# Designed miniproteins, single chains, continued (3): the designs that were tried, part 88

Each design is a single chain, and the fold is of that chain. pLDDT is the mean over its residues in the fold that is shown.

## One batch from the design tools (miniprotein)

Design m11250
Fold by ESMFold2-Fast:
Structure m11250 (fold): chain A 91 residues (1-91)
Amino acid sequence: SLTPLEIVKKTIEAFGEELIRLYPEHAERIRELTEKALKVVDENAAKEKPGIPDLPEISRLLEGIYRAVREGNWEEAEKLAEKLIDYLKKA
């Protein structure tokens, strides 16, 4: 069975891949942010007591990123991605 962190990792991977398909001109920037988020999830999962992220909060942040990207507001999307990464660090 998948752990909460494994679900989060798969969700972030799938989300990043979909954004690259929709916005290939921003693929490099999307990959960088996705890789940073995945690294933080992997570092959390490697702890003796991994933090369990709140899935509703992750969903809210991902929805915010998607909306900002759709509106062409890449500055807001990057701020929300950074907030997601910080949230994943805290568990």
Scores: mean pLDDT 84

Design m11251
Fold by ESMFold2-Fast:
Structure m11251 (fold): chain A 90 residues (1-90)
Amino acid sequence: IDELVERIKKLASELVEAARAKDVEAVKKLSEELLKAVKELAKKDPETAKILLEALIEGLEGLLKSIEDEEVKKVLQELIEELKKLLEEL
């Protein structure tokens, strides 16, 4: 569980860096990896996943406000919607 939480935090940090660099392909790949990792955590530890999902959604919504690249914004918005759906299922 702790290793999975640390992996999610690392993926989130890498996603922020990729978004700021306007690396659309990296943002897409990291978004997919982050969503998979969070879904895995939700199956193993729903309580920790819920807390982490709330923090991730808040952080990504904040990031979205600072991003000007329309393709990056679209990928981040889709990720936020998927994370919100997962949170509602918990």
Scores: mean pLDDT 85

Design m11252
Fold by ESMFold2-Fast:
Structure m11252 (fold): chain A 65 residues (1-65)
Amino acid sequence: MEEARRNAERAVEAAKKGDPELAGQYASQTALAAGNPELQLRAVEAMSRGDPEKAAEIAREAAKA
């Protein structure tokens, strides 16, 4: 779970910088580390839609596991 928390923090930082691609990548890695493939898919979708805030939200949810 340390990996999930670390990547979630990075996703939030990327979202604050307005970087949906980086935020989505870290959110996807957080969901993968948490073992949640549905959240991983949603993180990739948020990245493709250019939604860094949604990617950060997904990362926080995955890190709660």
Scores: mean pLDDT 78

Design m11253
Fold by ESMFold2-Fast:
Structure m11253 (fold): chain A 74 residues (1-74)
Amino acid sequence: GHAEAEELGLKAAELAREATRLLEEGRYDQALKMAEEAIRLAEEGLKLDPRNSLAAASLYGAKLVKERAEEKLK
């Protein structure tokens, strides 16, 4: 329900922030793993409530971290 989507959005936001911090510290492998988990939770939240703006924002941010971490690991 909506409350479950909110909880997933909050967790995704926390993981996306942690992934950004790890990326800034040059911990690219850890940033990638954290970003992938944030994406998973955000997508689950959006399946429950497609209007969840926090989950949508977290998905966007986590995807950017994933892309940048993957570029650094090449």
Scores: mean pLDDT 87

Design m11255
Fold by ESMFold2-Fast:
Structure m11255 (fold): chain A 65 residues (1-65)
Amino acid sequence: MSKEELIKKAEELGKEASELALKGEVERAMQLGREAADLLKQAGEPGGATTVLGLVEKLAKESLK
């Protein structure tokens, strides 16, 4: 898989994770967020991986309140 394909797939998974987090499906959201982060690390984007995990965590925390 190319770097561009990894990034695109990570963006799609990150978007799904964010939507699940907002719905209160925290476990599934975190699983997809971790998959997105793993793909970004494979693409050589560890900063992007940290960003996507942080965003999903924040949204999941907000849905629990």
Scores: mean pLDDT 80

Design m11256
Fold by ESMFold2-Fast:
Structure m11256 (fold): chain A 58 residues (1-58)
Amino acid sequence: EEEARQQALANAEADPDPLRRASWYIRAGLSPEEAAKKAGVPLATVQRIRARLERLQA
């Protein structure tokens, strides 16, 4: 659990693409607001990424 979250955070920090970085923050369990702030993308964009990831995991 902590290991997977830590790995997702590391992947987010290493990724140069802000949209991919935001998806890793969401996978790490961050709120959409925190993910938007850390990745530097609009909150609306992060919310769309989260909704897409939830659908893909269903």
Scores: mean pLDDT 76

Design m11257
Fold by ESMFold2-Fast:
Structure m11257 (fold): chain A 73 residues (1-73)
Amino acid sequence: DVDRLIELLKDEDPDVRVLAAGTLGQIGDPRAVEPLAEVAKHDPDPRVRQAAVTALENIGGEAARKALEELRA
């Protein structure tokens, strides 16, 4: 479920974090927007940050748009 996938965004394994971000993007639940924005800003792995940006683009909507604009500023 979405809550468990949000927890997996904090996993020790970057491959798990990439998978969690991708799955959250496919589900499209706006509850994931703020956790994904934090990952996109602060994750040490650039692959994970890119996955989070792509997930935000896939979720869409006002909250995701604002998060993406803040990342570009």
Scores: mean pLDDT 87

Design m11258
Fold by ESMFold2-Fast:
Structure m11258 (fold): chain A 83 residues (1-83)
Amino acid sequence: MERIEKGIKELEKLGYKDSAKAIRNAVEGLKRAIERGDLFEAEVYAALLIMQAAITKRYGDEKAKKVAEEIIDAVNELLERAR
């Protein structure tokens, strides 16, 4: 989770404020779903988060691409641990 939050702050600093906001909203939903043990909702919010990060990776500059890749990796690791 810390890696995702760090990535969001880095995107905000790079000027990708709308992307960072969308990712932050998905992270809040993901956290709530995991806390409830709702794996279906966790997958939905993770998919939204990965999609937004993937768009940022596709169209962003080199720094934004790197940050977006780290966010995607962190979400995938979190999902593996949530089971």
Scores: mean pLDDT 82

Design m11260
Fold by ESMFold2-Fast:
Structure m11260 (fold): chain A 79 residues (1-79)
Amino acid sequence: SQEVWERLEAMFAAGAPREELYEWLKEYWGRHDMSDEELDAFIRDARQILELRRRAEALRAAGMSDEEIAEILEAELLA
């Protein structure tokens, strides 16, 4: 949900430790059986998604269309 992304973005910006991220994610999903490996994989993917979102937002602020943004991000990912 949008709520999980907003919270993760805030925690990443604040430099929250890994253990704090684990506790919040387990509580949010009500899944205390998640492994550290599963949580680390999610956090890694979430950081990457949020970085792409920030890049897209910056390009929109610069006056680019969604089509132009998609082309730029695709080109950057094909490094």
Scores: mean pLDDT 79

Design m11261
Fold by ESMFold2-Fast:
Structure m11261 (fold): chain A 71 residues (1-71)
Amino acid sequence: MAAELEERIRAALAAGDYEEAKRLAEEAARRLKEEAEALAEKYGVPVEEVLEGVERSREAAIAAADARAAA
């Protein structure tokens, strides 16, 4: 699951294990692309639209994290 993988990436970064964090990030990117393609095919929507939706969610999460760090 994407959320589980993101948690593992954050844990690796917190531990200073940048090698593991990079490996997990690459795995997340590959899975995300595969899942986006599968969802696009399943629901008959353009892959580009699914990927844009995911990217917007990621940007929103980063913005929320940055806002919390700044507060």
Scores: mean pLDDT 68

Design m11262
Fold by ESMFold2-Fast:
Structure m11262 (fold): chain A 82 residues (1-82)
Amino acid sequence: SVEALRRVLEALDEGILTGEDIQALKADPALREVVQAYARYREAVRKGADPETIERLRQELLDAARKMGPEALAIVEEWLAR
């Protein structure tokens, strides 16, 4: 659910997923796609990947968020701006 999105993104940044986070990912394939796209984007940024690769992964993340809904897109855009 969109309500779980902020918590799961924060848990991923901390490197620890709780049982509640895992249950949310299992219940919502759209949420799982957003979280997987964010993980790929974050890893590319961490490794200092080339700007073209980072932009591609950023677009994949935004596309996954759009599929989940406009509220999810807003959350992801806020998350990327921090």
Scores: mean pLDDT 82

Design m11263
Fold by ESMFold2-Fast:
Structure m11263 (fold): chain A 62 residues (1-62)
Amino acid sequence: SALREEAERLFEESIEAYLAGDEETAARLQKEALNLLRAAGESSAEINARAKEVGERIKALK
């Protein structure tokens, strides 16, 4: 769906923002991506798994 595709783009942009040192933009984009997944009807388990995956990638960069 378009919402899921946009959420994936926002997650990638969030990771790029962390790599650039813009933690505020990264956090905002991550929240927006999670909201789009909720709007797309993703289950809580799927949303939590995706949030964990992105969080682990970000932790690996710090």
Scores: mean pLDDT 80

Design m11264
Fold by ESMFold2-Fast:
Structure m11264 (fold): chain A 81 residues (1-81)
Amino acid sequence: GTDRTMTSLVQDLMNNGTISKSQLKNHFRGLSQDDRDRLINYIDSQITSDTIDIDQVLDVMSHSSQDTLDSFRRSLTRLSS
């Protein structure tokens, strides 16, 4: 589900400091079709680097649905504490 997907993404980011474009897209496979399409299109159009830092991930996630964004923010708060 969305919470598991967001927890896995946040853990990957916290452990490595960065994520590859392909790894980020792979995490999105756990999201709704609408979120996947929107976020993958945003990455492909706006991000030229294969290495994505936390600020870039925050920008990408700002374009997700409210439910996905809320789940992502909860995972950030829980795992950064």
Scores: mean pLDDT 84

Design m11265
Fold by ESMFold2-Fast:
Structure m11265 (fold): chain A 61 residues (1-61)
Amino acid sequence: DPVELAEKMIRAALTAGVSVEDAARAALNQLIAHGYSPEEAAKAVREALERLGLPVPEIEV
């Protein structure tokens, strides 16, 4: 499940002191590297941020 994977990656990055924007970008890039399409990866990152109650920034690649 790409949303669960994105949520896990974002939570780990935030725990390490990374910003929300950088955590979201890192999660997007990792999902694409794992074989998800850019569309699926972007959707999963947005849904993960919403689940975590975080603002959804425009993700720059």
Scores: mean pLDDT 78

Design m11266
Fold by ESMFold2-Fast:
Structure m11266 (fold): chain A 89 residues (1-89)
Amino acid sequence: DEDNEAVELAERVAEETGLRERLEELEARAREALAAGDLEALAEALREQARLLRELAELLRERDPRTAELLRRRARGLEELAERLAAEA
């Protein structure tokens, strides 16, 4: 499965660069903020996640342009969600 191989490559690059652990920490912070109803903290965590996803996308641009494009789309979605949450906070 080509898609599974692409995911494995993205995971390896994230692991090699330390981005995987940083993304996991930000996901945990986002979950805590959501549980606490802290929309400002949630928006901040989502913006930081989007930034790291864009970094990962740039690293994958030549090796896996399809996965890089998917990561950029996900980053845009997180940025849009963060803007809506920050406006409501």
Scores: mean pLDDT 79

Design m11267
Fold by ESMFold2-Fast:
Structure m11267 (fold): chain A 61 residues (1-61)
Amino acid sequence: MTVTVEAADGAEASAAVERWVREGRFLDHLEITLREPASPEDATRIAEAGQAYVAGRKAAA
């Protein structure tokens, strides 16, 4: 199962991923897509947030 998170910036992407993980959903695959071209800072934030949440899900297993 693939879940795509669309956001205008890294903060919105992080909030969306956190909210979804908080609901207790289990992921096979996670994709994060920016609505606008990412700045280097936004790209780094999104990558770190996504990796952290996926790692947290694996730890819960």
Scores: mean pLDDT 60

Design m11268
Fold by ESMFold2-Fast:
Structure m11268 (fold): chain A 57 residues (1-57)
Amino acid sequence: GAELKAYGAAQWAYDEGKTPEEVREAGIKAAMDAGATPEEAQRLADKALSAIERNRA
């Protein structure tokens, strides 16, 4: 679903050394491509970024 797509895109952007803003943007785009609304995509991307930062610090 959109949450997994957001997480995967954000994770790859983070691994590429992108900024937190770019990581969030990648997650938003992936979630919307998977059918999420813009509002849902933003929440899913923020959730993904927070999870990635906690797990990869």
Scores: mean pLDDT 80

Design m11269
Fold by ESMFold2-Fast:
Formats: C-alpha cells, structure tokens, sequence
Structure m11269 (fold): chain A 62 residues (1-62)
C-alpha cells in the first residue's frame, strides 16, 4: 500500500541519517571536538524522533 511505502521510505531515511551522524561523530571525536560531536548527536536525535512520529502516524492508518 501507499502507507507501507511511506513507512519504508522513512525507515530508509533514518538509516542513512544515522550512518552520516556516526561518521560525523567519529570525525569530531578524532579532532577532540566534543561540542561538534554533541551537536551532531542532538541533531540526529531530533530527526530520528520526527521520523518515528511520522511512522507512528502512518501505522495508525493501517
């Protein structure tokens, strides 16, 4: 269904965002930049929460 496709798209976007966040956190940690590491983690957390909320909304319509 269209809703199942949207759920899969959000799940895929979350995986990609997580991979990118992990790379940026590793780079910041190697540079000793704790603030940059924290900022990336917070930004990913916000994106992940928004995506989880979207998934829950679509699942409620199934």
Amino acid sequence: SSLEKKIREYQQKEIQAGDEAARQILAANRAGDAEASKQVAQKFGEISQEQSEAIRRYEAEL
Scores: mean pLDDT 79

Design m11270
Fold by ESMFold2-Fast:
Structure m11270 (fold): chain A 68 residues (1-68)
Amino acid sequence: SRQDIETHIARLLQEVVARHPDLSPEQVRRLANRLVEEADKLIAQGKSLEEIKRALDETAERLAAELS
């Protein structure tokens, strides 16, 4: 569900902040927005919840490194 995806994004943001303490609050907000955009694209494509979660995990790590 949408709620499951939102909960997963919130958890990913907490994990990213813990692993990348150099990120500013503004960078964290941009990361959150990018994860929501990615989730919306995958939902529109009919991807499963498990596929969406996996893609978000990979995207979060890539974007955190990109923003640092």
Scores: mean pLDDT 82

Design m11271
Fold by ESMFold2-Fast:
Structure m11271 (fold): chain A 77 residues (1-77)
Amino acid sequence: MTAAEAAAAGLRQLAEIARTGGEAGKQFVVDALGLPASALELPAETLAAALEAAAEQVRAGVAPADAVAAARARLLA
């Protein structure tokens, strides 16, 4: 497994945690991404969709740090 494959898998796992983990799962994802507490007001599906998009970007060759930064910027806009 490459570092990119591992990063993409981790991002998909965070998306699933946001989607299925309830309030605790959403809090875990917000904390893991270093998002502000205001991000807890976002729907779980919005967080999951941004993480899935970041995972797809990593699989397409974008650096994991850049894909995560872009997802965070989108969620905070």
Scores: mean pLDDT 81

Design m11272
Fold by ESMFold2-Fast:
Structure m11272 (fold): chain A 78 residues (1-78)
Amino acid sequence: SPEDVERARKLMEEAEKLRKEAIEAFQKGDYDTALNLYKKAAELRIEAARLLNDPEGVERAKQDLKHYENFLKILKKS
């Protein structure tokens, strides 16, 4: 519906803002804050993809989050 498209657009805008905040936290060495912000951004991207009936977008967002979590886990142990 048009309402779902508009909601998805707003969710993607919120996700992009959170992703940028996650990058800033990462650059400052605050990996826990970076992970929490990136996870919130990914959850919003998943919801937007669901509203748009985009199963590939849902899977992409889930895989992107998993890769980011694994990357930070390895980095924190180095």
Scores: mean pLDDT 87

Design m11273
Fold by ESMFold2-Fast:
Structure m11273 (fold): chain A 68 residues (1-68)
Amino acid sequence: SHMLSDEEVLRALADIYLGLGKSLEKQGKYDEAAETYRKAAEIYRQAGDVEGSELAEKNAKIAEEKSK
């Protein structure tokens, strides 16, 4: 049977957290969005997805700045 690799599963999980972070931002929940984006960044790092990790980390910093 065809299965996703562990790396593909981790990337999919990170994409879910990235989407959750965006939804929290739209709700004005910037602190929760920042934490959610940092979680996405860590999972992207575990998957070896440097671009995904950098994007999520950038989004986290922007959300954190908006929470001030």
Scores: mean pLDDT 86

Design m11274
Fold by ESMFold2-Fast:
Structure m11274 (fold): chain A 55 residues (1-55)
Amino acid sequence: GEIVEIVDAETGEVIKDELGEEVYDEENEVKGYYGKTTGMIAYYDEATGKYIGVK
């Protein structure tokens, strides 16, 4: 996958990670990509043009 900047939804911290497989997070009700290093689910936020990471 590509290395992207992911904004942590809890802290607002910007983390660089490689996007892996597409996954659905039932708890957070988001479809995104598994962050290989962080283990977060990264989804694209069209309003900000950024990836947002959830645990």
Scores: mean pLDDT 76

Design m11275
Fold by ESMFold2-Fast:
Structure m11275 (fold): chain A 62 residues (1-62)
Amino acid sequence: GEKFEKIKKELVEIAKKNKNKSGEEARKALNELYEKYKEELESLTADEGQELAEAAAQAYNE
């Protein structure tokens, strides 16, 4: 849904922006994202959760 795409986009942006920053900065940004979208994240399927993880990993490795 639209919420899932928004979460995915923000997660990818966090990964890209924090690629050259300390792990603490990345962790803080991720914690804020999880807190912001807690209800939406709780409604995700296992497949959707895996898709988010893969998107973040790809962004971090580019």
Scores: mean pLDDT 75

Design m11276
Fold by ESMFold2-Fast:
Structure m11276 (fold): chain A 63 residues (1-63)
Amino acid sequence: SPEEELENTLRALELLKQTHPEVAADADRIIERARELKNAGKSPEEILREVQAELDRLVARLA
């Protein structure tokens, strides 16, 4: 489900902070953005889409 995918994505982002401390601030911004969107009443699917796009961009910087 989109909710489970969102939880898994946020968990992966938390793990990324541990393996790549240099991007912890960027990862925190993505996590906080997801929280703000949820508080604003956005759907899990919409939040997941935005979080995934930001995460993909962040991961690409580490390649």
Scores: mean pLDDT 82

Design m11277
Fold by ESMFold2-Fast:
Structure m11277 (fold): chain A 68 residues (1-68)
Amino acid sequence: MSVEEKLREIFVEAYRRYQALTPEQQAAFRPRFEAISNEVLAAINAGKLTDELVERYRAEVDRLFAEA
């Protein structure tokens, strides 16, 4: 898979998991998830998206769900 395809799969799964959370958990989760999403978009726009960065985003998303 391309780096972009891997990233898309991570966020599709993240959105699925997010929608399974309670409204209270979603409210606590949203600002952090939005910050990560904005960082990802900035990396794509700058042409700096790498496999290492994608794995870092996966780890960050997993950490957020562990804290939910």
Scores: mean pLDDT 79

Design m11278
Fold by ESMFold2-Fast:
Structure m11278 (fold): chain A 58 residues (1-58)
Amino acid sequence: VEELIEKGEELAKEMAGKSADEINEKLEKEFLEELQKLSAEEAREVSDAILAAAEEYS
């Protein structure tokens, strides 16, 4: 979970000004297998972190 959050935050910074949906799409493309292993709760944590990071770098 923490590793995927970190990767999502890195992508949000690199894709500054892009929506959380676009950042999530890129994360899914690169880390699909890891994302599929997450529980619904863990997936929500990753999504929330990406949304917050996207807002910070928008």
Scores: mean pLDDT 76

Design m11279
Fold by ESMFold2-Fast:
Parts: sequence; C-alpha cells; structure tokens
Structure m11279 (fold): chain A 69 residues (1-69)
Amino acid sequence: MSKEELWEEVERALILMQAATIKVAARNLGREDLARKAEEIADGVFAGMPLEEARKKVDELQAELDAAA
C-alpha cells in the first residue's frame, strides 16, 4: 500500500467518524434534517464520492450543526 493510499483510507475513516458524530449530535438536538445529511455524506463516501468533496461536505455540515447548538 502506498503512502497516498494509506492517507486516503485514514481520511475516509476520519470523514465517516465525523459524519457519525454529527448524526448523533444532530439527533440529540432534534435536528433530524442534519442527521439525514450526515447519512447522505456517509452513503456518498461508500458510493465513491471524492474525499475532497466529502471533507468539504462534512466540514460544512459540522459548521451548520455548531450554529444550531
């Protein structure tokens, strides 16, 4: 496995963990719409979404969640 491939796998795992964390936090706030967006990001990653796009989406969703809290 190349360093690039390893870095991509680590980044994918971090994005998925962050999406899962956002989903839990969003549900605790009663924001099922944000929880659904987190699920859509995770589904997109599994469907082959570019990691740069997934990172941008998860960061934008985190900012939206932080504004809602």
Scores: mean pLDDT 83

Design m11280
Fold by ESMFold2-Fast:
Structure m11280 (fold): chain A 55 residues (1-55)
Amino acid sequence: STEKVIEQAEKGLREAGASEEYIKKVVEEIRKAKTSEEQIDIAVEAYEKVKKEKE
């Protein structure tokens, strides 16, 4: 489950134009998260932040 969240986050963030450095940071935070809900929240927040910065 965690690996699938990471894979989806990496692809989504890269497609949204995030830097590789930022993607690595987000992946590390997802891996440190204790619950699946927290992992998803981290991924979603990161994606929304990148989208807002590119608008």
Scores: mean pLDDT 79

Design m11281
Fold by ESMFold2-Fast:
Structure m11281 (fold): chain A 81 residues (1-81)
Amino acid sequence: KKLTIEDVEKWNESLRRLTDELLADPRVSGAAAEQAVRDLTRKIKEYIKNDKSLSEKEKEEAIALVERTEAEVLARVRAAA
């Protein structure tokens, strides 16, 4: 199946949802939540970079979308008290 920008958007939605779950779990420290987000976004970006069906422009657009969502959810993790 060809990877699409819609797939990346769904992954970003899942990342936001996962962040909400991590922040709601008292067993998860802020540092652990931040690390989980960074690890997941790294894996998503690696998957995009290794996809053979995407053009270089599509990869750049997809990675930029992931990085914007990463910055958004990391800001939320850091702001959580």
Scores: mean pLDDT 80

Design m11282
Fold by ESMFold2-Fast:
Structure m11282 (fold): chain A 81 residues (1-81)
Amino acid sequence: SLAEILKKLYPDAPDEVIERVVERIERWLKSDDPLARLLGAAHLIDLYKKAGFSEEEIRKYLLERGVDEETFERALEDLKK
């Protein structure tokens, strides 16, 4: 889960902080605002890459969560800046 990834990357972070970050990213991903979805996708891609997941695994995960392919590609390009 995203919470497990965050705890692995930031082991000293309080559980309440981890929950707040997860809640914020989940809200962005479920937003009707395309920019909010892009921000959520970009943050999720960055976190999962730092945790050692492949771009292909992250793409499939985001698609299963309702993030469209265009949003994924845009977020990936933004991370290349």
Scores: mean pLDDT 79

Design m11283
Fold by ESMFold2-Fast:
Structure m11283 (fold): chain A 56 residues (1-56)
Amino acid sequence: GAAEEAGARAAALAGASPERGARASIQVSDGPENAAKAGETEEGLAGLAAVAAAVA
């Protein structure tokens, strides 16, 4: 229901950080093609950190 969906959404936001680490590890182990994708994810994280710092 709606309450369960709201809980799942909140959990997804909280889980985004730990899942990022696990996903990056998987991408590195797959090979060079996936390493490029992992690099983009890391740059996205740096961008978010910069925006958070600017807003603070």
Scores: mean pLDDT 53

Design m11284
Fold by ESMFold2-Fast:
Structure m11284 (fold): chain A 65 residues (1-65)
Amino acid sequence: MEAAERLAEALLKNGQSEETAEGAKEAVLRASKEDGERGAKLAVEGLEKKDADLAQEGSEIILSG
């Protein structure tokens, strides 16, 4: 899933560990396609904008999907 790869790349670019990036990628792949894509997009936007609330919202969608 492209969204999973984009989230992993964004996490690594933002200084997160490889373990965190792999875990996030796996969570996106385990979520439904819709929730995985939406959650990953919000998490990436939160990381890029340095908006912790937006990043957390995206992560919550991924983990709940």
Scores: mean pLDDT 78

Design m11285
Fold by ESMFold2-Fast:
Structure m11285 (fold): chain A 85 residues (1-85)
Amino acid sequence: SPLRELIERTIDTIIKYADNKNVVDAGIEALETAAKANPELGRYALELVDRKLQEAKEQGLPDSVIETLEKVRERLRAAVAAAEA
């Protein structure tokens, strides 16, 4: 799905630029917008973030990457919950 591929690319970009607040914030806002418009895509994005966060912890990636993924997860959870309410 082109929309799922866009979600994957956005999350990959957030991870690659985890130390760049502007890139991270823009990526999170894009994911929140997608989740609000389509809760199924929001749930897919959340599942993917959870998986990448687990992988980052297992691989011992920098704390900046782990903290950024945790921030993405929390904001995306809130967006999905709000969209389903």
Scores: mean pLDDT 87

Design m11286
Fold by ESMFold2-Fast:
Structure m11286 (fold): chain A 74 residues (1-74)
Amino acid sequence: MIDADEGMAMILIGVGNLLYSKGKYEEAAEMYREATKLARGELLEEAYRNLAKALEKLGKYEEAEEAREKAEEV
């Protein structure tokens, strides 16, 4: 069973993915960052991986590398 925080994290990742698909990388990154505060386990890994991809599109390579490292810690 998904708890309320995990459910919200899934929604935030979904909204972020929609924004990313529209080329709205800054807004997508914000959604993924909020998801990392609520997500755990595999969902947290997904949120960090997607955050890293959005940050790379924005040219924020150092922040993207930090997000990838966080994904590997989980």
Scores: mean pLDDT 84

Design m11287
Fold by ESMFold2-Fast:
Structure m11287 (fold): chain A 69 residues (1-69)
Amino acid sequence: MSAAEAASAAGRAAAEGDGEAARRYLQLMKESGYSPGGVRAAGGEAARAAEAAGHPDAMKATLEIAQEA
């Protein structure tokens, strides 16, 4: 899986309310050697998708990963 595919999957999972899946995909970006700034940006984008969809739990999970990056 490419870093771009993982970022897209994280956003999709977050929009569906699946914070654990979103966290897993962001972790795959880190393991793929994606920059800390890139992982943080992807996490922030996933958090926005979760917020727009009304999933505060998934938003919180993705923000935690963004902080760790």
Scores: mean pLDDT 79

Design m11288
Fold by ESMFold2-Fast:
Structure m11288 (fold): chain A 56 residues (1-56)
Amino acid sequence: SMEAMKKEEEERIKLALEKLKRYEEAVKQGKVDKQTEHDYLAAQLILREAARRERG
């Protein structure tokens, strides 16, 4: 159902926002590792795609 897909998208967005917060914290500590950077880039793509879908 479309409702199930919407919940999955909301969860992906929630996890993406969490990864952005982890990246911000790592930057403040000067401890950005390769995994944290990859997670940040992936999170940005997820959020941009969600924004594009909202705009059409």
Scores: mean pLDDT 81

